# Designs tried in a protein design run: designed miniproteins, single chains, continued (5). Part 60

Each design is a single chain, and the fold is of that chain. pLDDT is the mean over its residues in the fold that is shown.

## One batch from the design tools (miniprotein)

Design m18184
Fold by ESMFold2-Fast:
Structure m18184 (fold): chain A 55 residues (1-55)
Amino acid sequence: SMEELEKKKKEISEQMKRLSAEYRKALEAGDVERAKAILDQMLELSKQQVALDRE
């Protein structure tokens, strides 16, 4: 349903917002491994957003 798609989009958006903040903190701390892991998670969420936008 459209409602489930909207809910999924909001969940992904909130996760991206949190990951962006964590990514910035990891970069400020010089934690390259953590920054890389967060970036990989953001990439996967971006792929999900693109898939939902094609619906």
Scores: mean pLDDT 83

Design m18185
Fold by ESMFold2-Fast:
Structure m18185 (fold): chain A 54 residues (1-54)
Amino acid sequence: MAEEIERLKKEIERLRELKQQAARLIQDPDVREQVLKEIDERIRELEKRLAELE
């Protein structure tokens, strides 16, 4: 559905915003790096899924 494509695009945008916030707000360097890695992996999974729908 076109709605799934739009939902994936919005989720990717939200995760990019979350990544920016995490980089600013998380003061522990190890925790920050881990959180940023998890967000990046999530974004990549969603981008792959979006590509498969096209």
Scores: mean pLDDT 81

Design m18186
Fold by ESMFold2-Fast:
Structure m18186 (fold): chain A 66 residues (1-66)
Amino acid sequence: MVDAANAAIKKGMDDLANISHQALDSDPETSAKLFGELQDKGDKLAADIDAAKAAVAAATAAALSS
């Protein structure tokens, strides 16, 4: 479960980096759409990170308790 959360966060960060790079080489219209995507993904990633932090901490505590 923790592994899935880490993978999702890593993918989200990678996606943000790729979209940012794409926006640099795009027309202003396309860049505006890409910035919209960045904002949406950023909001989702922030929420996912917050939830994942709690899940990771709980899983780590459980593993250490064994």
Scores: mean pLDDT 76

Design m18187
Fold by ESMFold2-Fast:
Structure m18187 (fold): chain A 55 residues (1-55)
Amino acid sequence: MEVVLEDGETDEEMIEKARELARQLHPDASDAELEKLTNEILAEMVRQRLARRAA
């Protein structure tokens, strides 16, 4: 899964963006499912952020 952040400076902003993306991908998902998806998206966002800073 690929995700891009425009303004990923705060934890809350990242979580909101990830949740929005999860909802768009699975509009019928339950809260529990959305949490799993959001967690996966967040992990990817954090990885991208760290990789960019390390590069």
Scores: mean pLDDT 71

Design m18188
Fold by ESMFold2-Fast:
Formats: structure tokens, C-alpha cells, sequence
Structure m18188 (fold): chain A 86 residues (1-86)
């Protein structure tokens, strides 16, 4: 497992615990190591979505889908962010 993969796993775990600021910190560190890390972009989107920062959540999900168009988690959560911005 790469350092970036380990950091994205930590971001996912902190998102599951509702510790969104910690999830953001770990996901941002993963992106510094691997700027195209789809999982880190998805975890950033989830954290910002849960914090109510819908425009930022949208941007991260759009970046994830640009890299991996088949990412169902990013697509579903992008739809949620878009609904909140309507």
C-alpha cells in the first residue's frame, strides 16, 4: 500500500466517524503525494458535503469523475451536492 493509499484509508475512516476536518487533512496530504488520487478526491467531497460546503464538494467530485468516469460513489454524491445547490 502506498503512503497516499494509507492516507486515503485514514480519510475514509475519519469520514465514517463524522470527524470531517480530520478526513480533509488526511485526504489533502494524500493529494500532495498523488494529485490524481481519485479516492482522496472522493473523501474530500464527502467531508465537504457533510460540512455543508456543497460547491467545494461538487468540485472534488467533478475532479474525481474526470479521472474515473465510472466512479459510482462520486456520481451519486455529486447528484446530492447538486440537489443542495438547487
Amino acid sequence: MTDAERLTELARKYNELGRYELAIAYAQRALRLDPDNVEALVQLGQAYLNLGNYRRARAYYQRALALDPDNEEARANLAQADAKLA
Scores: mean pLDDT 88

Design m18189
Fold by ESMFold2-Fast:
Structure m18189 (fold): chain A 80 residues (1-80)
Amino acid sequence: SEDDEIKLELARVYREILEKLKAARGSTDPAAKDRLIAEIEELVKRMEELASKLKNPEDQELAKRFIENVKKEIERLKAR
């Protein structure tokens, strides 16, 4: 289904975000950290775009929770 294709793409984007979050947390270079945060924020916008196309309400709620969790992690990175 279209929702299954969207969920697969969401999972790919989410995986990329997790890799970049790990890299940002381990970075000692402020410039590299800022670049990674900017890249994560662009991927979050992509997740929001993909989530908006989901038709199943449970999948929409789940995607929203993943997006909110990523946003909280970005705030933690910025506060450090």
Scores: mean pLDDT 87

Design m18190
Fold by ESMFold2-Fast:
Structure m18190 (fold): chain A 68 residues (1-68)
Amino acid sequence: MSEEEARELARKAAEAYKAGNDTEAFQLVQRLLDAGVSREEIIRYLKEAGLSEDEARALVTGAEQLRA
């Protein structure tokens, strides 16, 4: 997955989360994790998309737990 593709998926995840569609947001973040994008990169992209640090970390942690 390219950096541009990862950033686009993270942006869609942030939009889903802001809309209250947390399940869809988790699924999009799981796709980023499965593609080999690091937790730190996903958090950065989510923050760039307008999520707070706490929101971005919570979303990634939830997706990690669902992936395991």
Scores: mean pLDDT 82

Design m18191
Fold by ESMFold2-Fast:
Parts: structure tokens; sequence; C-alpha cells
Structure m18191 (fold): chain A 70 residues (1-70)
């Protein structure tokens, strides 16, 4: 669906944003905000397509690891 494709694009953009903040040594508070936004998008994706749950959870865990590693 067009809505699912839009949400997947937004989720990927949040992943890129978080990676750029990490590489630029931005404050951890900024990374946490982007991850919270990504979690909201992931929840909507899972509601539309439950088969994507494991994929979304895997990406969110990778984001969390970047936040924890400072």
Amino acid sequence: SAELEKLLKEFKEKGTELQELYLNDEPVEKLKKVKEEAEKIAKKIIELDPSLKELMETWLKKMEKLIEEN
C-alpha cells in the first residue's frame, strides 16, 4: 500500500538521521528523540503489516546500540 511505502521510507530516513547524528558526535538527547520518532513509525508499520515486526525490532535494537555506545 502507498501508506506502508511512505512509512517505510520515513523509517529509513530516521535511521539515516540517527546515523548522521552519531557520526557527528551530537548530544545523546538528539539521538534518543530520533529513535522515539522511529519507534512510533515502526509501531504503525507493524499495525499495517505484522510480518515486518522482526525487521522493525531488529533496526530499533541497532539504533538503541548506537545510543548506548556513545
Scores: mean pLDDT 87

Design m18192
Fold by ESMFold2-Fast:
Structure m18192 (fold): chain A 57 residues (1-57)
Amino acid sequence: MEELLIRIAVHEAKRLVEEEGLSPEEAIEIVTNGLAKNGFSEELVERVREAMKEALE
């Protein structure tokens, strides 16, 4: 996984939880959907999803 991509994804997911009051699962889904929509592979999206789950717990 690319460290920069993970950092950006984690930051955005935390922002959604803090600003919008979303659950970690909802925030992760929004971020991963955005990655898939931008053409990232399913494998990479799942790797980033796992990293965000670990960070958000």
Scores: mean pLDDT 78

Design m18193
Fold by ESMFold2-Fast:
Structure m18193 (fold): chain A 115 residues (1-115)
Amino acid sequence: APSPRERLVAVLRRLAALLAGLAEASGDPELRRLLEGARGLAAEAEAARTPAELQRVIDEALGLLDGALAIARARLSPEQAAAFADEVRRLRAEIEAIAAAAGLPVPEAPAIEPP
């Protein structure tokens, strides 16, 4: 089975791929900034050697998902924003499961406003 670190890297790379598709389709510079953030966090997760380093990446990834939802609602079509919100809920659940598997605390989930 993949380690919590390997699972987190995979989730962050999947988020980056999703953001890359949306940025390419929209041409939006805010989505490109989120893409670079997701890529940076994937690299940090890959380099993480301690529970504290992994926790920091998890905390930052959850914050990035919250910011991504806000930008998607402002910049994407209602259909694209709804699809993105659904995928963000799945990614958040995967990150929370990774934290639990690593024995790390999970921050309280912020309320996701429906589209």
Scores: mean pLDDT 79

Design m18194
Fold by ESMFold2-Fast:
Structure m18194 (fold): chain A 70 residues (1-70)
Amino acid sequence: GSMEERQKETEKLLEEAERLAVLGVATDDPSLLEKAIELAKKAIEVGVGEYKEEAERTLKGIEKALEALK
């Protein structure tokens, strides 16, 4: 796909990952954080350049949230 298609897909994956991470922290539900981690990992695979770096930062943040929840 084009760079624009990859950016759009990465953005959607990150938006969903962030949404699930916020919900998981708010509801004390580690399964939502684990799902958010999977989406962030997919965003890293799809992402290019700065979008990949953003996805990597998002993944680390969600992993830290999951560790803090336990």
Scores: mean pLDDT 82

Design m18195
Fold by ESMFold2-Fast:
Structure m18195 (fold): chain A 116 residues (1-116)
Amino acid sequence: SAAEKFMEELKRIARELAERHPEHREWVDRFLARMDEGGYVDWAEFLRLLAIAYEHDPELYQRLLEAAEKYFGPDIARTLKGAVYAALGKEEEARKYGLTDSEIQAVRDAVAEAEA
């Protein structure tokens, strides 16, 4: 399925992120283990992975967005960009992507829970 192919590409990119940025390896390894156990991608955890890549590795950030666009389309990829800004506390940028203050707070709360 598209979801299974997305998960396999996501696992490859996430492993590469952990190799390039070993300070994030422990969280990435837990993320990958949860994905393997659940058989699905949690969107809040995926947003956390995107936020890490946005801050530390622009190349891998673009590859993650390209994977999302490939399997879910450009509208989902655009929504993820706005949600990453919200997760990072970049409220002005998130608002430019059409998120309300309540949506920004909901994304921040969900991603904070995924970090625990």
Scores: mean pLDDT 86

Design m18196
Fold by ESMFold2-Fast:
Structure m18196 (fold): chain A 64 residues (1-64)
Amino acid sequence: PAPPVKPETLEVARFIGRELRRLGDAIQEGLERLKAGADKEEVDKELEEVSKELTERLKEWEKE
């Protein structure tokens, strides 16, 4: 059986799920670029940007 969950926790889970999907897409793009011979540091910076965007969106959601 599922553990007890507050409505707020479900909303957080849904939000994180959507944002994780976006991050997953960015990671897949980064991996394809790496396979094509892109610089690892360049790809890492791109992924850091995506992670920062995720963090900012989480902060905005939490602020509301």
Scores: mean pLDDT 74

Design m18197
Fold by ESMFold2-Fast:
Structure m18197 (fold): chain A 66 residues (1-66)
Amino acid sequence: STKEEKELAKKKAIEEIENLPEEEFKEMIKERGEELLLEWIDSFLEKYGFKEAADVLKKKIEEVLK
């Protein structure tokens, strides 16, 4: 794939994470706790190969938990 395709995929992944509803995030955390969050981070790293997307997800989770 081209550099442009990789950048678009990265932007889409970040956008999807940012658009996840806070209430749904809170419910997932309450039900499965930190274990689910780590699994999500790992899946983003392996599936997309984008550490930036995983870092954005982690940050959003930390903000919701505050």
Scores: mean pLDDT 64

Design m18198
Fold by ESMFold2-Fast:
Structure m18198 (fold): chain A 98 residues (1-98)
Amino acid sequence: ELQVTQSPSSLTVQAGGSATITYRWSGSSGPLRVHWFRQAPGSDRLELVGEFTTTSSSATLTISSLKPEDTGVYYAQVVDLATGEIVFGQGTTLTVSS
């Protein structure tokens, strides 16, 4: 069964800094298509912030030169291209202080 873990669960960074979110997955049968989404505070929508295809078991999302508008919950959506299985990570809450 495809499983996705992301870390940390939350972080607070000052504006102008950088945040790194680490993603790990297990139980894949083929290459993975990964989409990184951000959900803004109070929004019901997921905004695509990055995407790639990989045979690796991990990746990192690094957001540099942070602005208050980067605040939100970041999710990985992982698709196993061999099975079509889709799993979301648990979410990372990023707070950017001004």
Scores: mean pLDDT 84

Design m18199
Fold by ESMFold2-Fast:
Structure m18199 (fold): chain A 71 residues (1-71)
Amino acid sequence: EAEKKFEEGKELAKKGNYDEAIEKYQEAISLTKDNKLIAEIYELLAEIEEKQGNLEEAKELREDAESERAR
């Protein structure tokens, strides 16, 4: 379920397992139609990308989050 994948992603990100966290977040997005949850996940994905130095990817993800929140 989306909520379970979201929680798994948060735990992995907390441990620094960013690649696995990204996978769980993407699974959560694919399992839900909740625009607010999708927006929150995009923001968390952007945070991971910033921590890895991928500033352009993080910017795109934050724009995706804002678009979802506006729906």
Scores: mean pLDDT 83

Design m18200
Fold by ESMFold2-Fast:
Structure m18200 (fold): chain A 71 residues (1-71)
Amino acid sequence: MSEETKRTVLAVAHTLLGMADYEEGNLEAAAKSFEEAIKLDPSYSIAHKNLAKVYKELGDEEKAKKYAELA
């Protein structure tokens, strides 16, 4: 696979892990996983949407708004 494809696959994997952490109530672990997904593929809007949701639950309104607008 190309480096671009590898990074997208890893971004998807981290996003799925973050979603699992979120469903279990591990909000900080979920945020970290979504942040790692965004570092790997900044264009992956699903990770931005989920990170915005997590930051809203954590009470970080500034970060929640930032990632919602990037999604």
Scores: mean pLDDT 82

Design m18201
Fold by ESMFold2-Fast:
Structure m18201 (fold): chain A 92 residues (1-92)
Amino acid sequence: SLEEIEKNKERALLAVSFLLSTALTQAYLGDREGAIADLRHAAELAKKYFPEKSEEIEKLFERMLQAIRDGNLDEARKIALEFLKLLEEAYK
């Protein structure tokens, strides 16, 4: 049903938010590999529930991945917020 689809998207948005927050925390603590793993999981989950945004999600994933690799945590945080805003707007 439409309600089940909407509920699953809400749960996916919450899960992606949690995974992006965890990835940033791991990157901050020096666990780059853990951060990248959680970021990949967030991107895969986002693409599954917001397939029409797959291209934009991939671009945000690649940008955030590079920011984490470069140790640019301020840029990574900014991209995480852009990622969440994209999904929130797509959910409406």
Scores: mean pLDDT 87

Design m18202
Fold by ESMFold2-Fast:
Formats: C-alpha cells, structure tokens, sequence
Structure m18202 (fold): chain A 90 residues (1-90)
C-alpha cells in the first residue's frame, strides 16, 4: 500500500516545503488555525515519511477550509495552498 510506504527523500523534502509555504500563506491571510493544522500534518510527515497519506490529509483539510471560509482573502489563500500541495504530490 503506497499510503503506508515511506516516500523518497526527494518526495518528502518537496512535500515539507509545500506544507511550509501553505502554512505561511494561511497565516499571512489571518487563518492561524488553518496554519496550525497544516503544521501538524508537516510534523507527522517528518516523523513517518508517509508522503501519500499526509498529502491526502492536507488536501482534505485545505478543501474543507476553503469551503468554510467566509473571507475571500482567506479562501484565496486556501486555493493557493491546495495548488501548491497538489503540485508537490504529483
């Protein structure tokens, strides 16, 4: 199962950078809670190396955040974060 197989060092590094950029975008937009959720996923990736499962969790969390956000600026930050994480997972 790919979800429970550690990614390559290159895949892990790429996703860690994507999660860092995503957390920064959310924090800059004023969504501290969203940033903390992404940072928690990053910490889990650092501990496990499970890129596929952590990427899937990040995509789900960001999609929920985008849908629930009432502020257009915060919603745009979630959309950008989704694009960054999805590209890193490709």
Amino acid sequence: SEAFTPGTPEQVERMLKALDESAKLLREAGDEEGARIVETIKKNLEKTGLVDVQAALAIIALAIGRTLSKDPKVREAYEKALDIVAEAAA
Scores: mean pLDDT 87

Design m18203
Fold by ESMFold2-Fast:
Structure m18203 (fold): chain A 76 residues (1-76)
Amino acid sequence: MKVEVLSLTPSGSFSLVVYVLDGKRVEDWAINVRNLKTGEYIDGVTAKDLKPGDEVEFTSVSTGETYTGTLHSVSV
């Protein structure tokens, strides 16, 4: 499912993701976060290569759903 990704903040093996789903702002912990431009998994080092407009994929810890979306900002 495609969402709007407002921010992404890596924290160890997880990332805090803020995204818009059906017009609602959601904050969630995510796993398997990947930069679809490079194919690399995102951590505290590789997140520095993220730019607004990059497409990312992540899996919600709370729901188990996988989302993709265009990144608006990075908080690292």
Scores: mean pLDDT 77

Design m18204
Fold by ESMFold2-Fast:
Structure m18204 (fold): chain A 72 residues (1-72)
Amino acid sequence: SEVLELLGRAAELARANPEAVLLALQAGKYFNEGNYEKALELAEQAARLAESVNPEAARLLREAGKILREIL
């Protein structure tokens, strides 16, 4: 899944912020459960936290969010 790949890559890049990592991983969990609304919320929260640590991680999280919006 492109969403899971983006979330996983973002979590690795954001590793300096454990909260951002946890939110990205939780977004992936909710995506696997079919809860796309919650996955989107968590991915957006992770992106905000990731911006100060790694802008590329924030970009990947926003890309995952775009795909999630298209599913909804």
Scores: mean pLDDT 88

Design m18205
Fold by ESMFold2-Fast:
Structure m18205 (fold): chain A 77 residues (1-77)
Amino acid sequence: EERRGRILRAYGGAVEALDEGDEEKAIEYLERLREESKGNKEAEEYIEKAIEAVREGDYEKAREYLTKGVGEALRSL
């Protein structure tokens, strides 16, 4: 499943970037996840909230939204 693989790889990259405190890299991976989540409104909304949380420096909130967004994206496959 090429789309599932892309989602999981981007998810891993986002988690790693958040662990490193790399805002720019985290946003890049979250933008990829948002693109892969097109057509799933709930997933898109959670990923958008994760991006906003990263920009605010709230990495704990970003992880929560990221996990919810990826969960919704994977359910739609």
Scores: mean pLDDT 85

Design m18206
Fold by ESMFold2-Fast:
Structure m18206 (fold): chain A 57 residues (1-57)
Amino acid sequence: MEELLIRIAVKEALELVEKYGLSPEEAIKIVTEGLAKNGFSEEFVKKVEEAMREALK
């Protein structure tokens, strides 16, 4: 599994929430949109989304 990439995505989402005051939903949308644009599968994007939602609780 792409653990490193998932951890980078989670850190990016946390920075968006903490530094820029975005909601967790907005941060998740930005990161998942970026992954989809770069050709990652829907299944992988969903896994990253779940990890980000868990981290942003």
Scores: mean pLDDT 79

Design m18207
Fold by ESMFold2-Fast:
Structure m18207 (fold): chain A 55 residues (1-55)
Amino acid sequence: SVEEAEELFRKAEEAIKAGKYEEARRLIGQGVRLYKDAGRREEGLRQAIRLGGKL
């Protein structure tokens, strides 16, 4: 769901702050998948781009 995807992106941002970049990439991938499955692929990709700029 979108709510689960938002939680994954929140965890990814915390992982980035902690220097856990491989974990962050995995969480971002899962969040994008959930946004796509909910019909909100473009929104999920925008979040991934925002977080990817911090990697």
Scores: mean pLDDT 83

Design m18208
Fold by ESMFold2-Fast:
Order: C-alpha cells, then sequence, then structure tokens
Structure m18208 (fold): chain A 59 residues (1-59)
C-alpha cells in the first residue's frame, strides 16, 4: 500500500469516527475508528519518513 493509499484510509476512518460520535452517539465505535485512523497515519508517516504530526496534517 502506498503512502497516499494509507493517508486515504486514515481519512476514511477519521470520517467514520466523527460520524459514529456525532450521528450514532456510539463513543466505543468512534474510538475504534479513531484508533484505526491513527494506525494508518503512523504507517504513512513511516513510509514518507516524516513525523506522525506532519502526516496527520495530510489526513
Amino acid sequence: MSAEELLEKAKEYQNEAVRALTVDGDEEKAKEHAEESRKYTRKAAELLGISVAEASRLV
């Protein structure tokens, strides 16, 4: 998976986390999606050779 695909996955999970919290009121599901988003952001950061903080700005 490319860094671009990893960032796309991170963004998708971040959107699902927001939706779970704001639409469904499901804090547990929101937390699970946020954790997945963070995992993909971290993988993208490693692949790009940048910090997680820098990668999170690309999500």
Scores: mean pLDDT 81

Design m18209
Fold by ESMFold2-Fast:
Structure m18209 (fold): chain A 64 residues (1-64)
Amino acid sequence: MEAKNKAEGEELKKKAEEEKKKDPSKAKIYERKYELGLYIEKSVTQEAARNAASGKVNLEIEEE
């Protein structure tokens, strides 16, 4: 997952840059995808780490 996630993020980034130069109108869609992909990548990676660290959310109702 990690390697693929990173590779896909880089691919979207490259495509957005290439498309931005060729067709600015169409590039907007890819640029949005790139920004979204970057945000998702960070959110997913961070959430995975948080989930592993804070897997006790169900037990944190009390105080412990």
Scores: mean pLDDT 58

Design m18210
Fold by ESMFold2-Fast:
Structure m18210 (fold): chain A 99 residues (1-99)
Amino acid sequence: DEEIKKLEEEAEKAKQEAEELKKELEEAEEKLELAKKTAKESEEEAKKNPEDEDAKLQAESAKKAAEELEKKAKELKEKYEEAKKKYDELKKKKEELLK
């Protein structure tokens, strides 16, 4: 019974970690969508003004920002999936002990 209690505490912590990572992932995905929109608009502006070096630099900057956010979102997704698996494993171990 103390073993079950320890698994419940570990499962609760894993659940909280997964929920926190899910929230961070959702926020990162929203920021990524905005950054992609900005990058697309900046790219189109640079295409319309091929002689404008400032427009080209702005488009490059926006593209890099979107790429960086995409990498962060991917890392958060991987962490979230790992946290979910940990929670599922702990939940399964608890179910096995309750038999």
Scores: mean pLDDT 85

Design m18211
Fold by ESMFold2-Fast:
Structure m18211 (fold): chain A 74 residues (1-74)
Amino acid sequence: MEEEEKKLLEEVLKLALAKAPSKKVQKVIEYIAENASKDMTMEEVMKATGASRKTVEEAHRVLGEAAREVAAKL
């Protein structure tokens, strides 16, 4: 259900934001989460957030770690 998917995404987002090493990474994480329904390329995320490729890659790593931790908790 869409509501259940939204709740999981919110839990992953909350954990990812807590794990983020900088405010720049947090901003990229928030942008990715807000646009999770869109098929976005790395280049599109970089342009939209003004972040470097390294910062976007860090955001994806942190989101992946948070998603695994949330999945392990379920």
Scores: mean pLDDT 77

Design m18212
Fold by ESMFold2-Fast:
Formats: structure tokens, sequence, C-alpha cells
Structure m18212 (fold): chain A 104 residues (1-104)
């Protein structure tokens, strides 16, 4: 749980999530991993939509699939391309997606 909480905190800060959105994601990650995945993907998709680049949506979809399959290095690279985040944040997002899929 400690690594999951750290990854959620880092991701929430980088995506500019409110305290309420961060707490909702953390609660869902502990109680309903499927809900947590939906919330996380929703926040990532919103950030991609704000960029206005339709190709980034495809990259995010590929990243989620790679993370689900445990291909974390590829997922992090695709997340960087989709979101423009740092490598550290991209790795945290990839780990978080993978961890939530393993808990479903």
Amino acid sequence: MEQLEKDIDLVARELGLSEEEREELLRAARTDPAEALGLLVGHLSARVAEAGDPERGGLLGDAIRAAREGRLEEAARLIQAALGVSPEVARAIARLIHALFERV
C-alpha cells in the first residue's frame, strides 16, 4: 500500500487534481480497484483532451494496454509521449495502472 499511496500522490500533484479528487482516487484504490482505474483513466483522458491532439489519445490507450500487460518501461514511454510528463511521473502512472489491474 505505501508505494500505491506515493504513486497516487505524485500523479495527483502532476495532473493538478483537487484534494477531493486525490482522496477519492486513494479511497477507490483501497476499496474498489475497478473504480480507481476508471477515475485514473478519466483524469488522464481529460489531460490528453486539453492538449487538443487526437494522436495522444491513441498513445494513452496503448500505454494503458502495455501497463496492464506488465510492460511498464514501454507504458512509461507512451505516457510521456501522451501527457508530456516527466519520466518519474510516467513510471508512477504505469506502476499505478498495473497495480490496480492486478487488484481487479
Scores: mean pLDDT 83

Design m18213
Fold by ESMFold2-Fast:
Order: sequence, then structure tokens, then C-alpha cells
Structure m18213 (fold): chain A 72 residues (1-72)
Amino acid sequence: NYEKGVEYLKKSIEALNAGDYDKYIEYLKKAAEEFIKAGDEETAMLVLASATTDSNPKVSKGAKEVFDELFG
């Protein structure tokens, strides 16, 4: 679970570098879900919260929607 979260974070970074913001948010959500399953809610909250402050509104809005789904 934790290891899967780390792998999804790597995939999210690859998508972000490629300019694929939809895939970035998708993999970020999967990473957060795996961290929650591993019992590490703090890491899940931190990775999503960081993305909500992104200057790209597609990224910040998508991350806020995922944060609200998992923790709202």
C-alpha cells in the first residue's frame, strides 16, 4: 500500500512533467488512496494540500476536488 502510493507519486510527477494535468490528478488521487489504506493519512493530506496551492488552476482545482472527496 505505502509502496504503491510512492509508485503512483512517481507516475504523477511524470504526467506533470509531460503537461498531462488530468493524469497528474488521477495518479495523485491513487497515491493518496494507497497512503490512506496504509494508515498514513498525514502523507495523503500533505501531497494533496501541496497540489491545491499550485499556480495552475487545473491542478489546484482538481486537487481540491480530490481532497474534498477523501477528507471533506
Scores: mean pLDDT 83

Design m18214
Fold by ESMFold2-Fast:
Structure m18214 (fold): chain A 72 residues (1-72)
Amino acid sequence: MEKKMEEHILKGHAAREAGDYEAAIEHYEKAIEADPESPLVPSLLREIAQLYRQMGDDEKAKEYEELAKEKE
């Protein structure tokens, strides 16, 4: 489970570095799906929120920030 989550996180980071924010978000969501109970989930939700903010989607960014606080 954790190994699959790590694989998705690495793909998310690669997509983010390439400037493909949509793909980065998709990979981070898959990482959360792979291990939704992981202590890394709040950090991944904040990463998704930052990506939505960079894309100009402040509404979704706020949604993911609140979800990250809920999962702490």
Scores: mean pLDDT 83

Design m18215
Fold by ESMFold2-Fast:
Structure m18215 (fold): chain A 98 residues (1-98)
Amino acid sequence: MAAVRDGAEAIRGTGEKIAQIAKENGLDDLSKKILDATDRMVAAIEAGDVEALREATREFLKASQEAADKITDPEKRIEITNLSVAVALTAVAVEELL
């Protein structure tokens, strides 16, 4: 289904954007964790593995929230929070199609 592929692409693109914001704010370790979790979410979707997707989504949200909490710029903090929520909602929608 195109919807599953489009969801995986949206998760990858948004995850990369969050990781870039973290990296630009000196949070290289968190940027790497966000990218690693994003890659695991996409791999889980490609494998049709609901449990792996749920676990990777939890790790992604934890790393993204930690990055948001450490960023002093309120606009960037809000951007990460909104983008991470969008990824979580996309993951839930994709899970229903797996």
Scores: mean pLDDT 87

Design m18216
Fold by ESMFold2-Fast:
Structure m18216 (fold): chain A 80 residues (1-80)
Amino acid sequence: MEKEELLKAIREGTPEQRNEALKKLLDSEDPELQAEAARLFATVPGDLSLIERLKKLLESPDPRVQEAAREALKTLGVKE
């Protein structure tokens, strides 16, 4: 499954594989994948360029995605 492969890349992959997997999940149209990527980015930070994508999730129509993005940005010390 695509989600499982991307999550494995984040946990077990190289920094490059991790950043690509996080980018794909944050750019996903699936709210569950977007929320999980935001939470993972807070615990295993990727490239700083991904913070822009994380901020875009604050505009998501899904409240779970909005909350995950807000908490991740707060954990990373980024202003909303």
Scores: mean pLDDT 74

Design m18217
Fold by ESMFold2-Fast:
Structure m18217 (fold): chain A 60 residues (1-60)
Amino acid sequence: GEKLEKAIKLAEEVARKIAEHNGLDVEKAVEEARKQIEALPEEELEEYIKKLELMLESMK
């Protein structure tokens, strides 16, 4: 659904930036972030999207 796709994109962007900052494997970090979002209950996706958006704003 739309919420899941949005959460995945945000989680991938956050994971990418964190991995780059810490010199970690970016591809692995992005894959792990995607798996974590896919494992979340649908009812938690909206709150998690808000959290990810705040994290991205703090990293700009």
Scores: mean pLDDT 81

Design m18218
Fold by ESMFold2-Fast:
Structure m18218 (fold): chain A 74 residues (1-74)
Amino acid sequence: MDEVVAAVQKAATAILNGDTEKARQYILEAGRLLGRPDEAQKIGDEATQRLKDGADPVDVANETARGIAELRRR
């Protein structure tokens, strides 16, 4: 399994379980693996804000996965 894909899957699982701290940790891990920690921090901040605004955790998980995939393409 791709290490980045594994980190994204762990982040999505943490978001769905309501563990925002673990979700941020795995998002930052994916960013470190891609060499883009600052952009991953932004993705983590946006995910946290969306959850605070009452967004569906499934939507937030999908948005997070898309954001990391976008970083990977660059």
Scores: mean pLDDT 80

Design m18219
Fold by ESMFold2-Fast:
Structure m18219 (fold): chain A 55 residues (1-55)
Amino acid sequence: SSALREALEREGEEVDRRGTRLAIRAASGQASPEEVAELERLKARGRELRAQLDA
């Protein structure tokens, strides 16, 4: 499962990177409604990935 674990960790890093960027834009009032919705989806996906890595 090392290959699967590495893939999930890489996806988690990308989700966190994109989520942080969008969170900064939202905090500064620059985010569109679509970007806010994407941030919410990334947060949910990040929780799913953490649950899978914990299992």
Scores: mean pLDDT 85

Design m18220
Fold by ESMFold2-Fast:
Structure m18220 (fold): chain A 81 residues (1-81)
Amino acid sequence: KSPQEIMDEAYSKLSEEAQKEFERLEDEILRGLLLRRPLEEIEALIQKMVDLLQKEAGLSEEDAKKVRDHLIAEAERFLAS
């Protein structure tokens, strides 16, 4: 499975409340990227998002690493542009 497919499946397993927190973290990451915040801040937000999927959706350590690495690589590409 692709990192995106893993995320989509995990998101679908979240409660309504956890989905709202996930969306809040997505918005915070997007705002941070648009404001050109340090990569360390963006990485910390990505880690919170992945931690939420592990706790609430039962995401494995292996799949969590795949999702985290994918999102960080996307953030790095965005900030390099």
Scores: mean pLDDT 88

